# Ledger of designs, part 4: designed miniproteins, single chains

Each design is a single chain, and the fold is of that chain. pLDDT is the mean over its residues in the fold that is shown.

## One batch from the design tools (miniprotein)

Design m109
Fold by ESMFold2-Fast:
Structure m109 (fold): chain A 97 residues (1-97)
Amino acid sequence: MEAERQAQEQKDLEEGKKLAEEFFEFAEKYYSDLKLLAEKAEEIAERLAKHPAQAEAAKAFAEAAEGLRQIASGDKTDEGAADMQAGIADLKDLIEE
């Protein structure tokens, strides 16, 4: 049971890392299309939210998506950029752990 629990926790962690890596790769390729980045961040937030251990990462992606939407709309561009940068930094810290 202990080994099975650890294996499940490891799989959940690895899945979360893969989802975050997928977003960062997408962001590097499509940094000029903020609307697509917002949609991708929302998709990843929803997928992460299904994993209880990734609830914090899911919130961070949801906040990043909101920031990207604000930038894409031309509204509150500075606030959106700051929220996005903070969310991405928090996610990198979670992935690197």
Scores: mean pLDDT 69

Design m110
Fold by ESMFold2-Fast:
Structure m110 (fold): chain A 93 residues (1-93)
Amino acid sequence: NAMDEKAKKLRELRERYQKLVEEITKQAKENGDPGLKKVVELIKALNDAIEKGDFETARKIEDELIRQLKELADKGNKTAAEMLKVLEEIRKL
C-alpha cells in the first residue's frame, strides 16, 4: 500500500530530522557560530508556527531555514547538509 509506505517513510524522516536538530543545536552551543545560532532560532520559530497552524509563516521560515542550511553545508557542515537532504525528502512525499 503506497499510502502506508509513505507514512512509514515520513515517520523515519521525522525521527532522523529530530536527531539532526539535536546535533545542530549542540554545535551552536559549542561553537558560538552566528549561522548555527540562526538555524536553531529558525527551527524553533518553524515549530512554533506549525503548532499554531500558521502555515503561511511556517513556509516562509522553512525557506529561510533551507537558505541558512545551504550556507552552512557549503562551509562544510555535514549536519546541515544531512538536514537539507531530509527536508527535501519530506517535501517529495
Scores: mean pLDDT 85

Design m111
Fold by ESMFold2-Fast:
Structure m111 (fold): chain A 131 residues (1-131)
Amino acid sequence: MEEIQRLLQELGERQQATLVLLVDVKTEKIVAAYTSDPNLDASLLIGEPISTLADGDEGLRKALERFKKNPDEPVEVRLTNPNTGEEWVTVVVPIKVDGKVVALLVVIAPASRAPDLAEVERAAEEIGKLL
């Protein structure tokens, strides 16, 4: 768990992401989280269903819907906030162990800091080795 939390933090810092989540596919619960947002406590997200967070985030909701249609491939969703004009990117990458998707790595960032999908996929592979 400490190694996974460190990998999420390192990924979040490199990608300048607002939020990085590890979600267990079987329970659909957040098992690890990192945030750069000082108004969010990442520890309070642990154990929460990902659906609770998606209810407040259209980008995350759409990314999860697209992922369910093809769970073998990464998903990237870009949405503009109509009130601020700011574009946001949500990336969902499957984490596979023994050929099965066991977890999701979720990265949410401003489009100006758009996450490098290849770096997110490398982080997913490293996290998979610890699961």
Scores: mean pLDDT 81

Design m112
Fold by ESMFold2-Fast:
Structure m112 (fold): chain A 83 residues (1-83)
Amino acid sequence: SVPKRTLSEKQKEAKKEVERFTEEAIRELEATAESMTDEEIVERTREINRRILELGKEAPVEVVTAEVLRVIGTAQDLIIAKA
């Protein structure tokens, strides 16, 4: 087993910021989705993911990828629920 290296302080801060932002953004998306069109949900998802990528520049790529996919999955579930 390869021991995982301790994350740098910048990586730790970026990871926490990305995770916090993603959780808040998903909560807001879920709270507002009923008042949004499918097109508005897609555009909001795009804006959220753009911000995740900006905040995640110093974060591990696996963390950024997981959070991006989580937002996309949530948006898809919300659109399907409205159909």
Scores: mean pLDDT 81

Design m113
Fold by ESMFold2-Fast:
Structure m113 (fold): chain A 83 residues (1-83)
Amino acid sequence: SLEERYLRVIEAIEEATSTLEPDLAEEVRRLILENSDDLPDKLTDDEQKAFHDALAEPDREVANKKVSDVVFSLAEKIKKEKE
């Protein structure tokens, strides 16, 4: 169901962020989970769509790939903002 897909997306976010520094990982997780719809300046249309596509995707591997793309793109933007 949608809830199970959402939980898998959360797991994928945690897996993808595990390769990031702890502070950056926490910011990425918080922004994606709390404000995905309200982050047009930090998420590209493709990244935002990929996150929503992952939520709708029953295939775990495909969903994980979509989530990873969003996570790493957002992480890079946050890093540049902190410069």
Scores: mean pLDDT 68

Design m114
Fold by ESMFold2-Fast:
Structure m114 (fold): chain A 110 residues (1-110)
Amino acid sequence: ENEELAEKITKLAEEGRIDEAVELAREALEKGLEEAVSRAIKKLEENKLYEAVERLTEAVAEQKGRKLTAEQALFLAKYTKDRIYGSMTEANIPTAENSKEAIEKLEKEL
């Protein structure tokens, strides 16, 4: 199971089908097959496919929530800031307090 999924994820990423590789990785993580995703990431690192490595690592971070690496946390923090600012602009809501809570919660999960 883990070996077959690792091979499929790796092949999709090597073919430039990174979005499909990420979706398959998310499905594997939901099934508890984290080792398959870890094996794929390691193989992609050996092949210097760093864009795929970053996106797959982000998917693992999202699934684990609390156990983020510093790099994963920075990506998540940037994504959260962009979403909060976007929502504030559209909704015309001065929610500086909500932005602060989101940042403080991310810092606690780091």
Scores: mean pLDDT 64

Design m115
Fold by ESMFold2-Fast:
Structure m115 (fold): chain A 65 residues (1-65)
Amino acid sequence: MIVVEARHGEAVARATVTEDSIEVEATGPTEEQKNEAARLAYGQALEALLEARKKEEEQLKKLLE
């Protein structure tokens, strides 16, 4: 399971990648900040899915770094 956290202002959003979907939950002082944090978290979660598909490249990076 992939979990990504994003922050906007004082709002924090967490996106969880499941086998079926990406679930996003956000907490913060205003709905506007929560909405922006949620959008950022969703984008990062989607990018994490793409990163998982590049497993071989990441293994090479870890060997070199």
Scores: mean pLDDT 75

Design m116
Fold by ESMFold2-Fast:
Structure m116 (fold): chain A 93 residues (1-93)
Amino acid sequence: DEELKKRAKRFLEEMPEEWLEKLRKLHEEAMELLKQKKSDEYRKLLDEFYEEVERKLKEEGWSEEKQVEAKAALHELLKAVLEGVSFEEFLKR
């Protein structure tokens, strides 16, 4: 868990600004959908984001290390959503 958190932090620190904005938007939309109990829409949002991440990794030829860091970042972000942590607090730890 601590190792995954370290990898997630490294990914976020080196992530392009466009991806940070996408993660922020995903966090806000996911929290809103959970508050409204819209489970199906929440699942669709996650599925679409995972598809976009896989496409981006393939198109940009990301290394295995970068792929692990990306998956760790998504895992920690989803945990933050479930715990009600804001995106800003997520970035601060």
Scores: mean pLDDT 70

Design m117
Fold by ESMFold2-Fast:
Structure m117 (fold): chain A 62 residues (1-62)
Amino acid sequence: AAPALPALTPGERQALQEAIRTAKKKMDETPVDGLEGSTIASEAGKQTYDDAMARLAAERAA
């Protein structure tokens, strides 16, 4: 039993990674004339998002 935080399945990992890349691409094309980094709606959402990205980076680096 590995003491790991909420681990994502390979499928979810890929889906999340693709969504993140697409969002980043859109931000790069979208003019910085109004949007100020839409909040994730809540702290829980932001925490999950940050944690997921960290998990993806760590696992991918393996």
Scores: mean pLDDT 56

Design m118
Fold by ESMFold2-Fast:
Structure m118 (fold): chain A 95 residues (1-95)
Amino acid sequence: AELAEATENRDAEKVRKLAEELLPKVREKMKEAGFSEEEIEKKIEILEHLIETLVALAEGDLERAVEHLVKAAELAGLSEEEIQEAVEELRRYAA
């Protein structure tokens, strides 16, 4: 919710600051939940790419947003068809 609001307001600095505060907390919660270090690292990398997607959207850089969304989706194990659908949805949202 707060990250989405910051993105809508084109506030890239706020998006980055929220991400810097949230990522360590997500890592700690995943560790507490019993995820392996490899699983945590992979999920954090996915989250970092999603955050860079939001930052790029806040900056008005749709091409960079798409690149980071694709990387996050590939790491999450989405199919090429699912990745294409996600990109089309992002382009519609950004328009």
Scores: mean pLDDT 78

Design m119
Fold by ESMFold2-Fast:
Structure m119 (fold): chain A 109 residues (1-109)
Amino acid sequence: SEAAARAAEAQRRENGELVREMYEEALAEEGVTEEELAELYKKALEGDEKAREELEEILRRISEKVLEKVAEKRKSTPSKEERELAIENGIKMMKERIKALIEEEEKKK
């Protein structure tokens, strides 16, 4: 059933787009841009401990906001263990996105 495979792929894309929209909304609510996060990430890589701590705190808050938006849409409350795992995974994904943004900027130089 090629139709079932296409429907599953469409659902995965819709879910990804929705999470991306929630992420963009969370960034706006925190008053930060991805460019500002990339700058903090670069400073952290250079050994700026204050920048590292600030970045980790911002990423945790954004991840928590995204998790709350997901939980509201799904009308379900995750367990403490599920919540912490989701937050840590969110932070990991955001760091990967920031690294990709930095790589793109370096390619333009």
Scores: mean pLDDT 78

Design m120
Fold by ESMFold2-Fast:
Structure m120 (fold): chain A 75 residues (1-75)
Amino acid sequence: DAQEYLEKGKEAYAKGDLDTAKKYYLKALELDPFYEEAEQGLKRVLSEQDPSAEQMEEIRKISKKKRELGVPDKL
């Protein structure tokens, strides 16, 4: 579930594996686009390292879903 992916993202971030952390935070947000803790974790990682093209596509999908649901963009 989203919580499991959030936990894996936090573990990867603690180990300095920013690519793996981004991957898991994005999976958590794919399952729950309003998961604030996962969104904050992703923002922190993105401030240190840019996303890959595949990860940018996932971010775009999440942003579009949030926009269509009437939530302001926070990404």
Scores: mean pLDDT 74

Design m121
Fold by ESMFold2-Fast:
Structure m121 (fold): chain A 90 residues (1-90)
Amino acid sequence: SAMREERLRRLEELSETNEELIKKEEELIEKYKPKVEEARENMDPEQQVQLLVELQTEMLEELSKLLSPEDARDFRELFDEYVAAALAKL
């Protein structure tokens, strides 16, 4: 859907231009990155999955609070596609 792709593009643009959103995303990545790296070094796939679920849950809750009601609704609906790009930074 062209509308779905445009909504995702808008959220991706916000993740690059909205200073509060950028700062919160960076804070959450920095919080989880050392824990994920430790689980990776220990070859613990169960702990890696658990940490990624916890990160995704916190991102959904915390980033939604920084968005307008319309953008927060779109963020919740498109979260899986949005978070895939963010998790690639880990």
Scores: mean pLDDT 78

Design m122
Fold by ESMFold2-Fast:
Structure m122 (fold): chain A 61 residues (1-61)
Amino acid sequence: SVEEMRKELEEYVKEALSKASSAQADQIWALLEEMQRRLDEGEDEEKVIEELKKGIDAIMA
């Protein structure tokens, strides 16, 4: 469900931020702002969450 995806995303973001450098954290926050913009524009929340997780993975690699 979208509700469970939101909870998983919250934990994923917390985990990433706990390990992130200052530069990585800035990039993660930029992705979170982009996610909010896309949701406000009416994009599918499940798709936006999946793409955000991929973006965080790329930043943390």
Scores: mean pLDDT 82

Design m123
Fold by ESMFold2-Fast:
Structure m123 (fold): chain A 71 residues (1-71)
Amino acid sequence: GEEEAERRGLGHQLALNGEPDEEVARLSGVSVETARRYREAIQAAKKAMEEGKSPEEAGLIAQEVLRRLEE
């Protein structure tokens, strides 16, 4: 619920700042696997922007990647 969304937000922020997966997991209270998913979503967004997509489109791509990795 709300707590999970807040932890996910913190995890994304830490991963965006270049923190290692283990540190992201420790500080945001998620598993190392979840922290790795945050990194993969951010990398997908960066790749999309490098390919000329808008930051808004890159954000949607990151959300889609994160959602698929949660399945």
Scores: mean pLDDT 71

Design m124
Fold by ESMFold2-Fast:
Structure m124 (fold): chain A 85 residues (1-85)
Amino acid sequence: KEKEEQIKKGIEGLEKAEEYAKKGDVEKAKEEATKGLTAAAPALDLDTANEVSAAVNEGLNYASLGKTEEAKEAFEKAKEYLKKA
């Protein structure tokens, strides 16, 4: 149950990061993604944590380039990794 709440907080953070990335607010997207990753970290094994972090970094990089569709796909991928944890 505690693990489920940690994963839920992680997903909420990534959803907010995705919304800020769509608006071109990369700094807010990074802030919300960091909050989400920090909340989810205790619930994740090393492999899942690495997969989520890689997808989040990919999303933030695409957002910084104004590639909002690719950023969205990367954040959706990160959320899928969290859901299977």
Scores: mean pLDDT 85

Design m125
Fold by ESMFold2-Fast:
Structure m125 (fold): chain A 99 residues (1-99)
Amino acid sequence: EPLALTPEEQAALDLLLQMLQAAADHLRAEGGEPEFTEEELEEAVATFVAALRALGFPERVIAAVEAALRAAIARGEMTQQEILDLALTVAKILEEEKK
């Protein structure tokens, strides 16, 4: 289903997807798996949800992304690899809604 995005919002979406992919690639290339605190993950979730809402994403997509991130936080502190996997999952969800 097409998104009712302006050209500027579409550019912001593309930039967001690129940033998520770059972050995931950077974490993978570093080979390190630093652990994130629950507080850091919660702040990242809140920031990301706010950005998606500002970009006009459907609430169902925002809810799916938030649920996935919160489920990960509920397991406790995550490795950077798990966060990287979530970033890739979110990027796929955003790319599909872009259509």
Scores: mean pLDDT 57

Design m126
Fold by ESMFold2-Fast:
Structure m126 (fold): chain A 62 residues (1-62)
Amino acid sequence: LPRTPELSDEELDEILGLLASGKMSPAQAAELVERRTGIRVSPQQLLDLLSRRLREEVERES
């Protein structure tokens, strides 16, 4: 993917948080990322990224 400064790690974390809390669907989150960065991402890519973040949090709690 081309480098773009429009989506920081903090902004991505916010979008993933909305997805995790059920306030946003994967499709809506993918559209928001595309709107912010101009880069098309699939809903599945966001779900995979969310899964990785949740896995890391569980490891820290263990």
Scores: mean pLDDT 71

Design m127
Fold by ESMFold2-Fast:
Structure m127 (fold): chain A 116 residues (1-116)
Amino acid sequence: SERERALEEALGLEAETLERLGAVYAEVRTASEAEAVALAIEALEYTIEVLREIKRLLEGLDPELVAKVEEAIKKYEELLKYLKANPDLSREEVLNILKEAAGMEGELAAELARRL
């Protein structure tokens, strides 16, 4: 069905985003603090764009999931604003932000999987 196809495509996008967040987390662990902030900014900007695509895929098919995706986008936009305002954040603080992002993506992936 159209709904099943949209959910499968959204799950694929979430899986790729989780892999990317994991790779960025590993890179941040050995990066300078300035590099860590820049890497996190790039990762969150990418995650927001992927979530916008997931929202597009689900529009008209699952209003509850669309609302959850929109809430996640708002949270990532707040984190991105915080990172851009604080270029002197410690590596540990950046790693915690990435861990929070990975947790939110994992929760969304689980929700998408439950609806297949």
Scores: mean pLDDT 88

Design m128
Fold by ESMFold2-Fast:
Structure m128 (fold): chain A 112 residues (1-112)
Amino acid sequence: MEAAVKELIERIKKNTSDKKKLEEQIELVKELYAALKIAVQLGLISEEEAIELLKNASLDPQELKKKYQELIEKIAKYLAEKSNFSLQLSKDIVESLVAMRLAIDKLIEEKK
């Protein structure tokens, strides 16, 4: 998955000249990657399926947001069913996990 994410980010950098759009696309890819890692760890999708999704991902920010939202909803529904949490609480937990993962990845990047 990490190699596929790096390839997607490189595709974005080569195809996007606008700095703000580039930053938005990269952040969406990072969020999508964090959600995909959670889905794979929970057994909701295979690692091979996640890699294929990243390789075939649209560079359009709206399409990236849609894919991210679909994954969050899928993970939240699974968590609600397994943990007896409400769907809303499960969604809040999943979004918090994605945010925490992104924060940790940023700290690791700053530390090298």
Scores: mean pLDDT 79

Design m129
Fold by ESMFold2-Fast:
Structure m129 (fold): chain A 87 residues (1-87)
Amino acid sequence: DKRFEEALEKALELMELDISKEEFIELAEEWENDPKVSEIGKKIWEEMKKKAEELLKKNPNLGPETVREMLAEAYKRFREAVEELKA
């Protein structure tokens, strides 16, 4: 578990996402414990995946920056949706 947290922290740094390790773990716990959260997360992930596949099909030479931006946007939407549920 601690080794996973360390690997996750390094991965987030490498991806240059403005996401704290604590915030990511908190959202992961919400995903596991609240079926409404997991439902929203799956929907956002599916929408992001579909958009990524469409972009890759039209432009197979997409840079990693575009993928990073898409991941950051999906994460932001997921975080905001979870905050709305908990408000």
Scores: mean pLDDT 69

Design m130
Fold by ESMFold2-Fast:
Structure m130 (fold): chain A 70 residues (1-70)
Amino acid sequence: AASTVTVSLRLDEDGVPVFDLTYEPGSIDPASARAAADRLVAAAEELGASAEELAAVRAFGDGLVAAARA
């Protein structure tokens, strides 16, 4: 089944950019979350992201998969 994820960007009280993901638990399959995470990593690699930036993107993707399993 298709998964629905809404990504929003906000600034915290210190002006630091924060990414928020909004979705219903169980509305996204863990496999779909992993595929989305893998696509984010691939896109970052295509853009020439540094090893540190790729590590951050991978951590974000792991969070997506963990949340999808909740």
Scores: mean pLDDT 65

Design m131
Fold by ESMFold2-Fast:
Structure m131 (fold): chain A 59 residues (1-59)
Amino acid sequence: MERARRLVEESGDAAAAGQPMSPEQLAEARELEKEGLLKIVTLPSGIEVAVFATAELGE
């Protein structure tokens, strides 16, 4: 849970600066995605960001 929050913040900050996640951060994000804690989204620019997994849209 804390790992997912950290990656969401770090990937968001990096993307805002036009920087991709490091290979280490991306590998950790993919492991957390498999656990259902977060989701990796690719922006139209090609930059990948981590966001929290949501059960349902509409809240």
Scores: mean pLDDT 72

Design m132
Fold by ESMFold2-Fast:
Structure m132 (fold): chain A 91 residues (1-91)
Amino acid sequence: ALEEAKKLVEMTVEGLSKISEEAAKVAKEYAEKAIKYGLEGDFEKAREVLEEMIKKVTEIAAKIDPSKTDAAKDLATSLKAGILKLMEKYA
């Protein structure tokens, strides 16, 4: 479970780094925080952190290049969905 979550984070960070290193760093920090809350059983905080991750990543991408905003949002949204699915399966 944790290793699968780490792999999802690594794949998303790699994708986001092609758009923005700052967006990639923010995604990693927020995703790791959400995973910690999930491991503690605090799924509400995990969801809130993942939603804030999407918002922050989208804002960073929009400031760099508005044309890449949707791609960044899609990557962050996929990471949220993947982490939540793992929490549901292994909780």
Scores: mean pLDDT 83

Design m133
Fold by ESMFold2-Fast:
Structure m133 (fold): chain A 73 residues (1-73)
Amino acid sequence: MVAELRGPRETAGGTALVVLAGNPVTAAGPLEATPDASVARIELPDVPGTPEAGLALVGKGRFREAEMRLLEA
C-alpha cells in the first residue's frame, strides 16, 4: 500500500494532506512560513500493525497521529 502525504509535514511545522485511493483529506492546522507543499509517499510493506488504524485517524481529522501511525506501519 502507498500513502501520499502533501503539504508541510507536522515535524516541519505544518500538517500533511493525505490522499489515499482518490479520497482526498484536507490538511489541518496552520501552514508555517516554509516552501510550498512537500510531498511524501509512504509505502506500507508487510509490517506489524494495521494501516487501517492510520486511516481511521485520518477520517477523524487527526492528521499528525495518522501520519505517525502510517509511518509505523
Scores: mean pLDDT 39

Design m134
Fold by ESMFold2-Fast:
Structure m134 (fold): chain A 98 residues (1-98)
Amino acid sequence: ASREVVLRAIALTLAGIGALEEARRTGSLEALREALEYAEELLELARKYKDLFAARLALDIARQALELARELGDEELVARAERLLAEAEALIAELEAE
């Protein structure tokens, strides 16, 4: 991956983790949505550049977001996190098969 792609993956990961920590601390559904948006962007970056590391980071954020969405009882965010988790797992399996 180019330096720009690596820096973008790091920035999206840090933003996603930051939003997830805010959501966990405050119970903010808006912060949880932001965490999922950053993880979705990270997964698309991973898909475009075949970046297994970025895909695994997106998986980790999605997994944590799913647990928090279940705790907060938001069915829409649960469904969104489950979809992202499944897409990340599928991409990781595809990239590991290469």
Scores: mean pLDDT 88

Design m135
Fold by ESMFold2-Fast:
Structure m135 (fold): chain A 62 residues (1-62)
Amino acid sequence: RAPTYEELKEAALEAGLSEEKAERLAKAIMDHPGATARELAEMTGVSQRKVSRALKLANERS
């Protein structure tokens, strides 16, 4: 199943993002389902490695 906004935000925080960056990343994922880690990194200013980490952690929770 698709992760929720809260699951995405928590995963981003665990990946080492700040509260502001975690909220921005979670919103970008919700607004653009199917976007790649590269596209999400470009939209949010977060590093692609941290985006990939957050996505992996969110998928492990769902």
Scores: mean pLDDT 79

Design m136
Fold by ESMFold2-Fast:
Structure m136 (fold): chain A 75 residues (1-75)
Amino acid sequence: MKEEIEEALKNLKKYIEDEKALPVALAVEFSLLKKYSEKLPLDEEQKKELKELEEKAREKAEEAEKEIIEFLQKL
């Protein structure tokens, strides 16, 4: 289990660093993973890494949301 989580975090980090990844989709996936990970025995280092990746994905999602809002305000 922990080994699978570590591998998942490594893969997510790689995809987050991929500039072509859609930010909204990544933010949703991180939200789901975080919700499940709350019930899993994660060490402090893994929790920190997950939080950092989630914050990065959230920032990208917020940027996309801002662009959509600006478009809608333009009518």
Scores: mean pLDDT 61

Design m137
Fold by ESMFold2-Fast:
Structure m137 (fold): chain A 78 residues (1-78)
Amino acid sequence: SMEETVLLMRWIAVTSEMWLLINNPSSFSREEMERMFRELRREADEILAGIRDPSVRERLQRQFEALAAEYERVIAAV
């Protein structure tokens, strides 16, 4: 649906931002990285709540948790 397409576009924006932060952490403090991570997780959760297809929702959730694990690894090194 058009509504679901908008949610998927927002998902791409959230995960792209996360990927950029993972690959370019040197501009941010640990506290800033942690604040941004909390906001990105909040946005991801809001998007997932709007996804009606459980198989799509579960796939996106797994994608986010993989990025979250890498982000937490990067925070530990900052």
Scores: mean pLDDT 85

Design m138
Fold by ESMFold2-Fast:
Structure m138 (fold): chain A 77 residues (1-77)
Amino acid sequence: MSKEEFDLEVELALITMEIALVKNSIKKGKVDEETIRLAKRALERAEELVSKYPDNEDARQILEEARKVLEEAEKKL
């Protein structure tokens, strides 16, 4: 695994974890300003990742998921 591949995998894992934390807050009915902040951070990271790897399908999927989770969280706030 190259450093570039490793960096991509690490960012995907971190964004996936942030999205999972937001989804868990939505599921528990515990959406607050911190949940929205986390969702926005996940979206910003996903947009950055797609900018660096525009042809990577996992990066594109994580961006779509980050957008959906932010919209859902904002509706629950």
Scores: mean pLDDT 83

Design m139
Fold by ESMFold2-Fast:
Structure m139 (fold): chain A 80 residues (1-80)
Amino acid sequence: MEENRKRAVEGLKKAGASPLELEYVEKRRDFRVAEAIGAIEAMKKAGYSKEEILQWLDEMRKAGLLTDEEYELLKKYIDS
């Protein structure tokens, strides 16, 4: 879990995330963004396109599993 958070922070930092956005991901009790980044990395290794990953994130947002703020952070990560 700690490794996933560090990976998430580094990925978001490369994508141009603000210090406030990075602090949000580092919260001990909020695992959703870090878990989603882990899934995105697995999907990239499996050969999924950026469009397919974005569609998956949009479906997670529509299901109430991601907030709009978390969705925008993850979209930024994919586009980096």
Scores: mean pLDDT 70

Design m140
Fold by ESMFold2-Fast:
Structure m140 (fold): chain A 80 residues (1-80)
Amino acid sequence: GADAAADGAVEGARRAKEEGLTPEQAMSYAAQGAVRKALEHGDPVAASAAIEGAGRSYQKGLTPDEVAREAVEGAKAAGR
């Protein structure tokens, strides 16, 4: 569900940051992690919300950590 999508987003963004990747790559890693985990649990709404959160943060020029946070918040909000 939403928690799995959130965990996927955090893990993806964390790995990108540790590897010194760009904010764009961090957004991609967070979105991919969230989508994978949400879909494994049959929750496409949480997956969509995580992608939107990550994309919106990236467009604002936020850091990888902020992108991950917005992806997590999006996934959790969609869990209602």
Scores: mean pLDDT 66

Design m141
Fold by ESMFold2-Fast:
Structure m141 (fold): chain A 82 residues (1-82)
Amino acid sequence: MKGVSLFSAGSILMIGAQVNLDLGKKTGSKKFFEDAYNDAQAAADLFEQSAALDESLKEKADKLKAESEKIGEQAKKEADEI
């Protein structure tokens, strides 16, 4: 039960990170890339906690953690170039 709640929270933050990354690309605003990085890191942490609490979610949580980390790395690179 708790693992599912953390997975859902991580999914929402990951979507937020992707939206902020896309807005940063469209507007050129460094703040959107910084917000995307912070949301992506928070999402990755929540997926790690979800995997630790619920074995049935481990494969999906590990995959989404990796995707969140990729979003964060891209956002950081884009922010550093501004």
Scores: mean pLDDT 85

Design m142
Fold by ESMFold2-Fast:
Structure m142 (fold): chain A 69 residues (1-69)
Amino acid sequence: SALDRLEAEYEAHRETMLEFARSLGVPEEEAERLVEETFRRSAATYDPSKPVRPFLGAVFEEVVNEYGR
């Protein structure tokens, strides 16, 4: 399904997203939770008729929401 495709894309980019979150100053123990939350939000808003959004952009937005304030 399209959701399975999104999950496969998430898994393919998971390490890159973790490294990106850490590079933005997210504590090691929180990076996995933040990346998982990013995936949950992406899955909740996914539309199979549209291109998959860049995951790094979604991670950046989540970091700003939690740590940029």
Scores: mean pLDDT 72

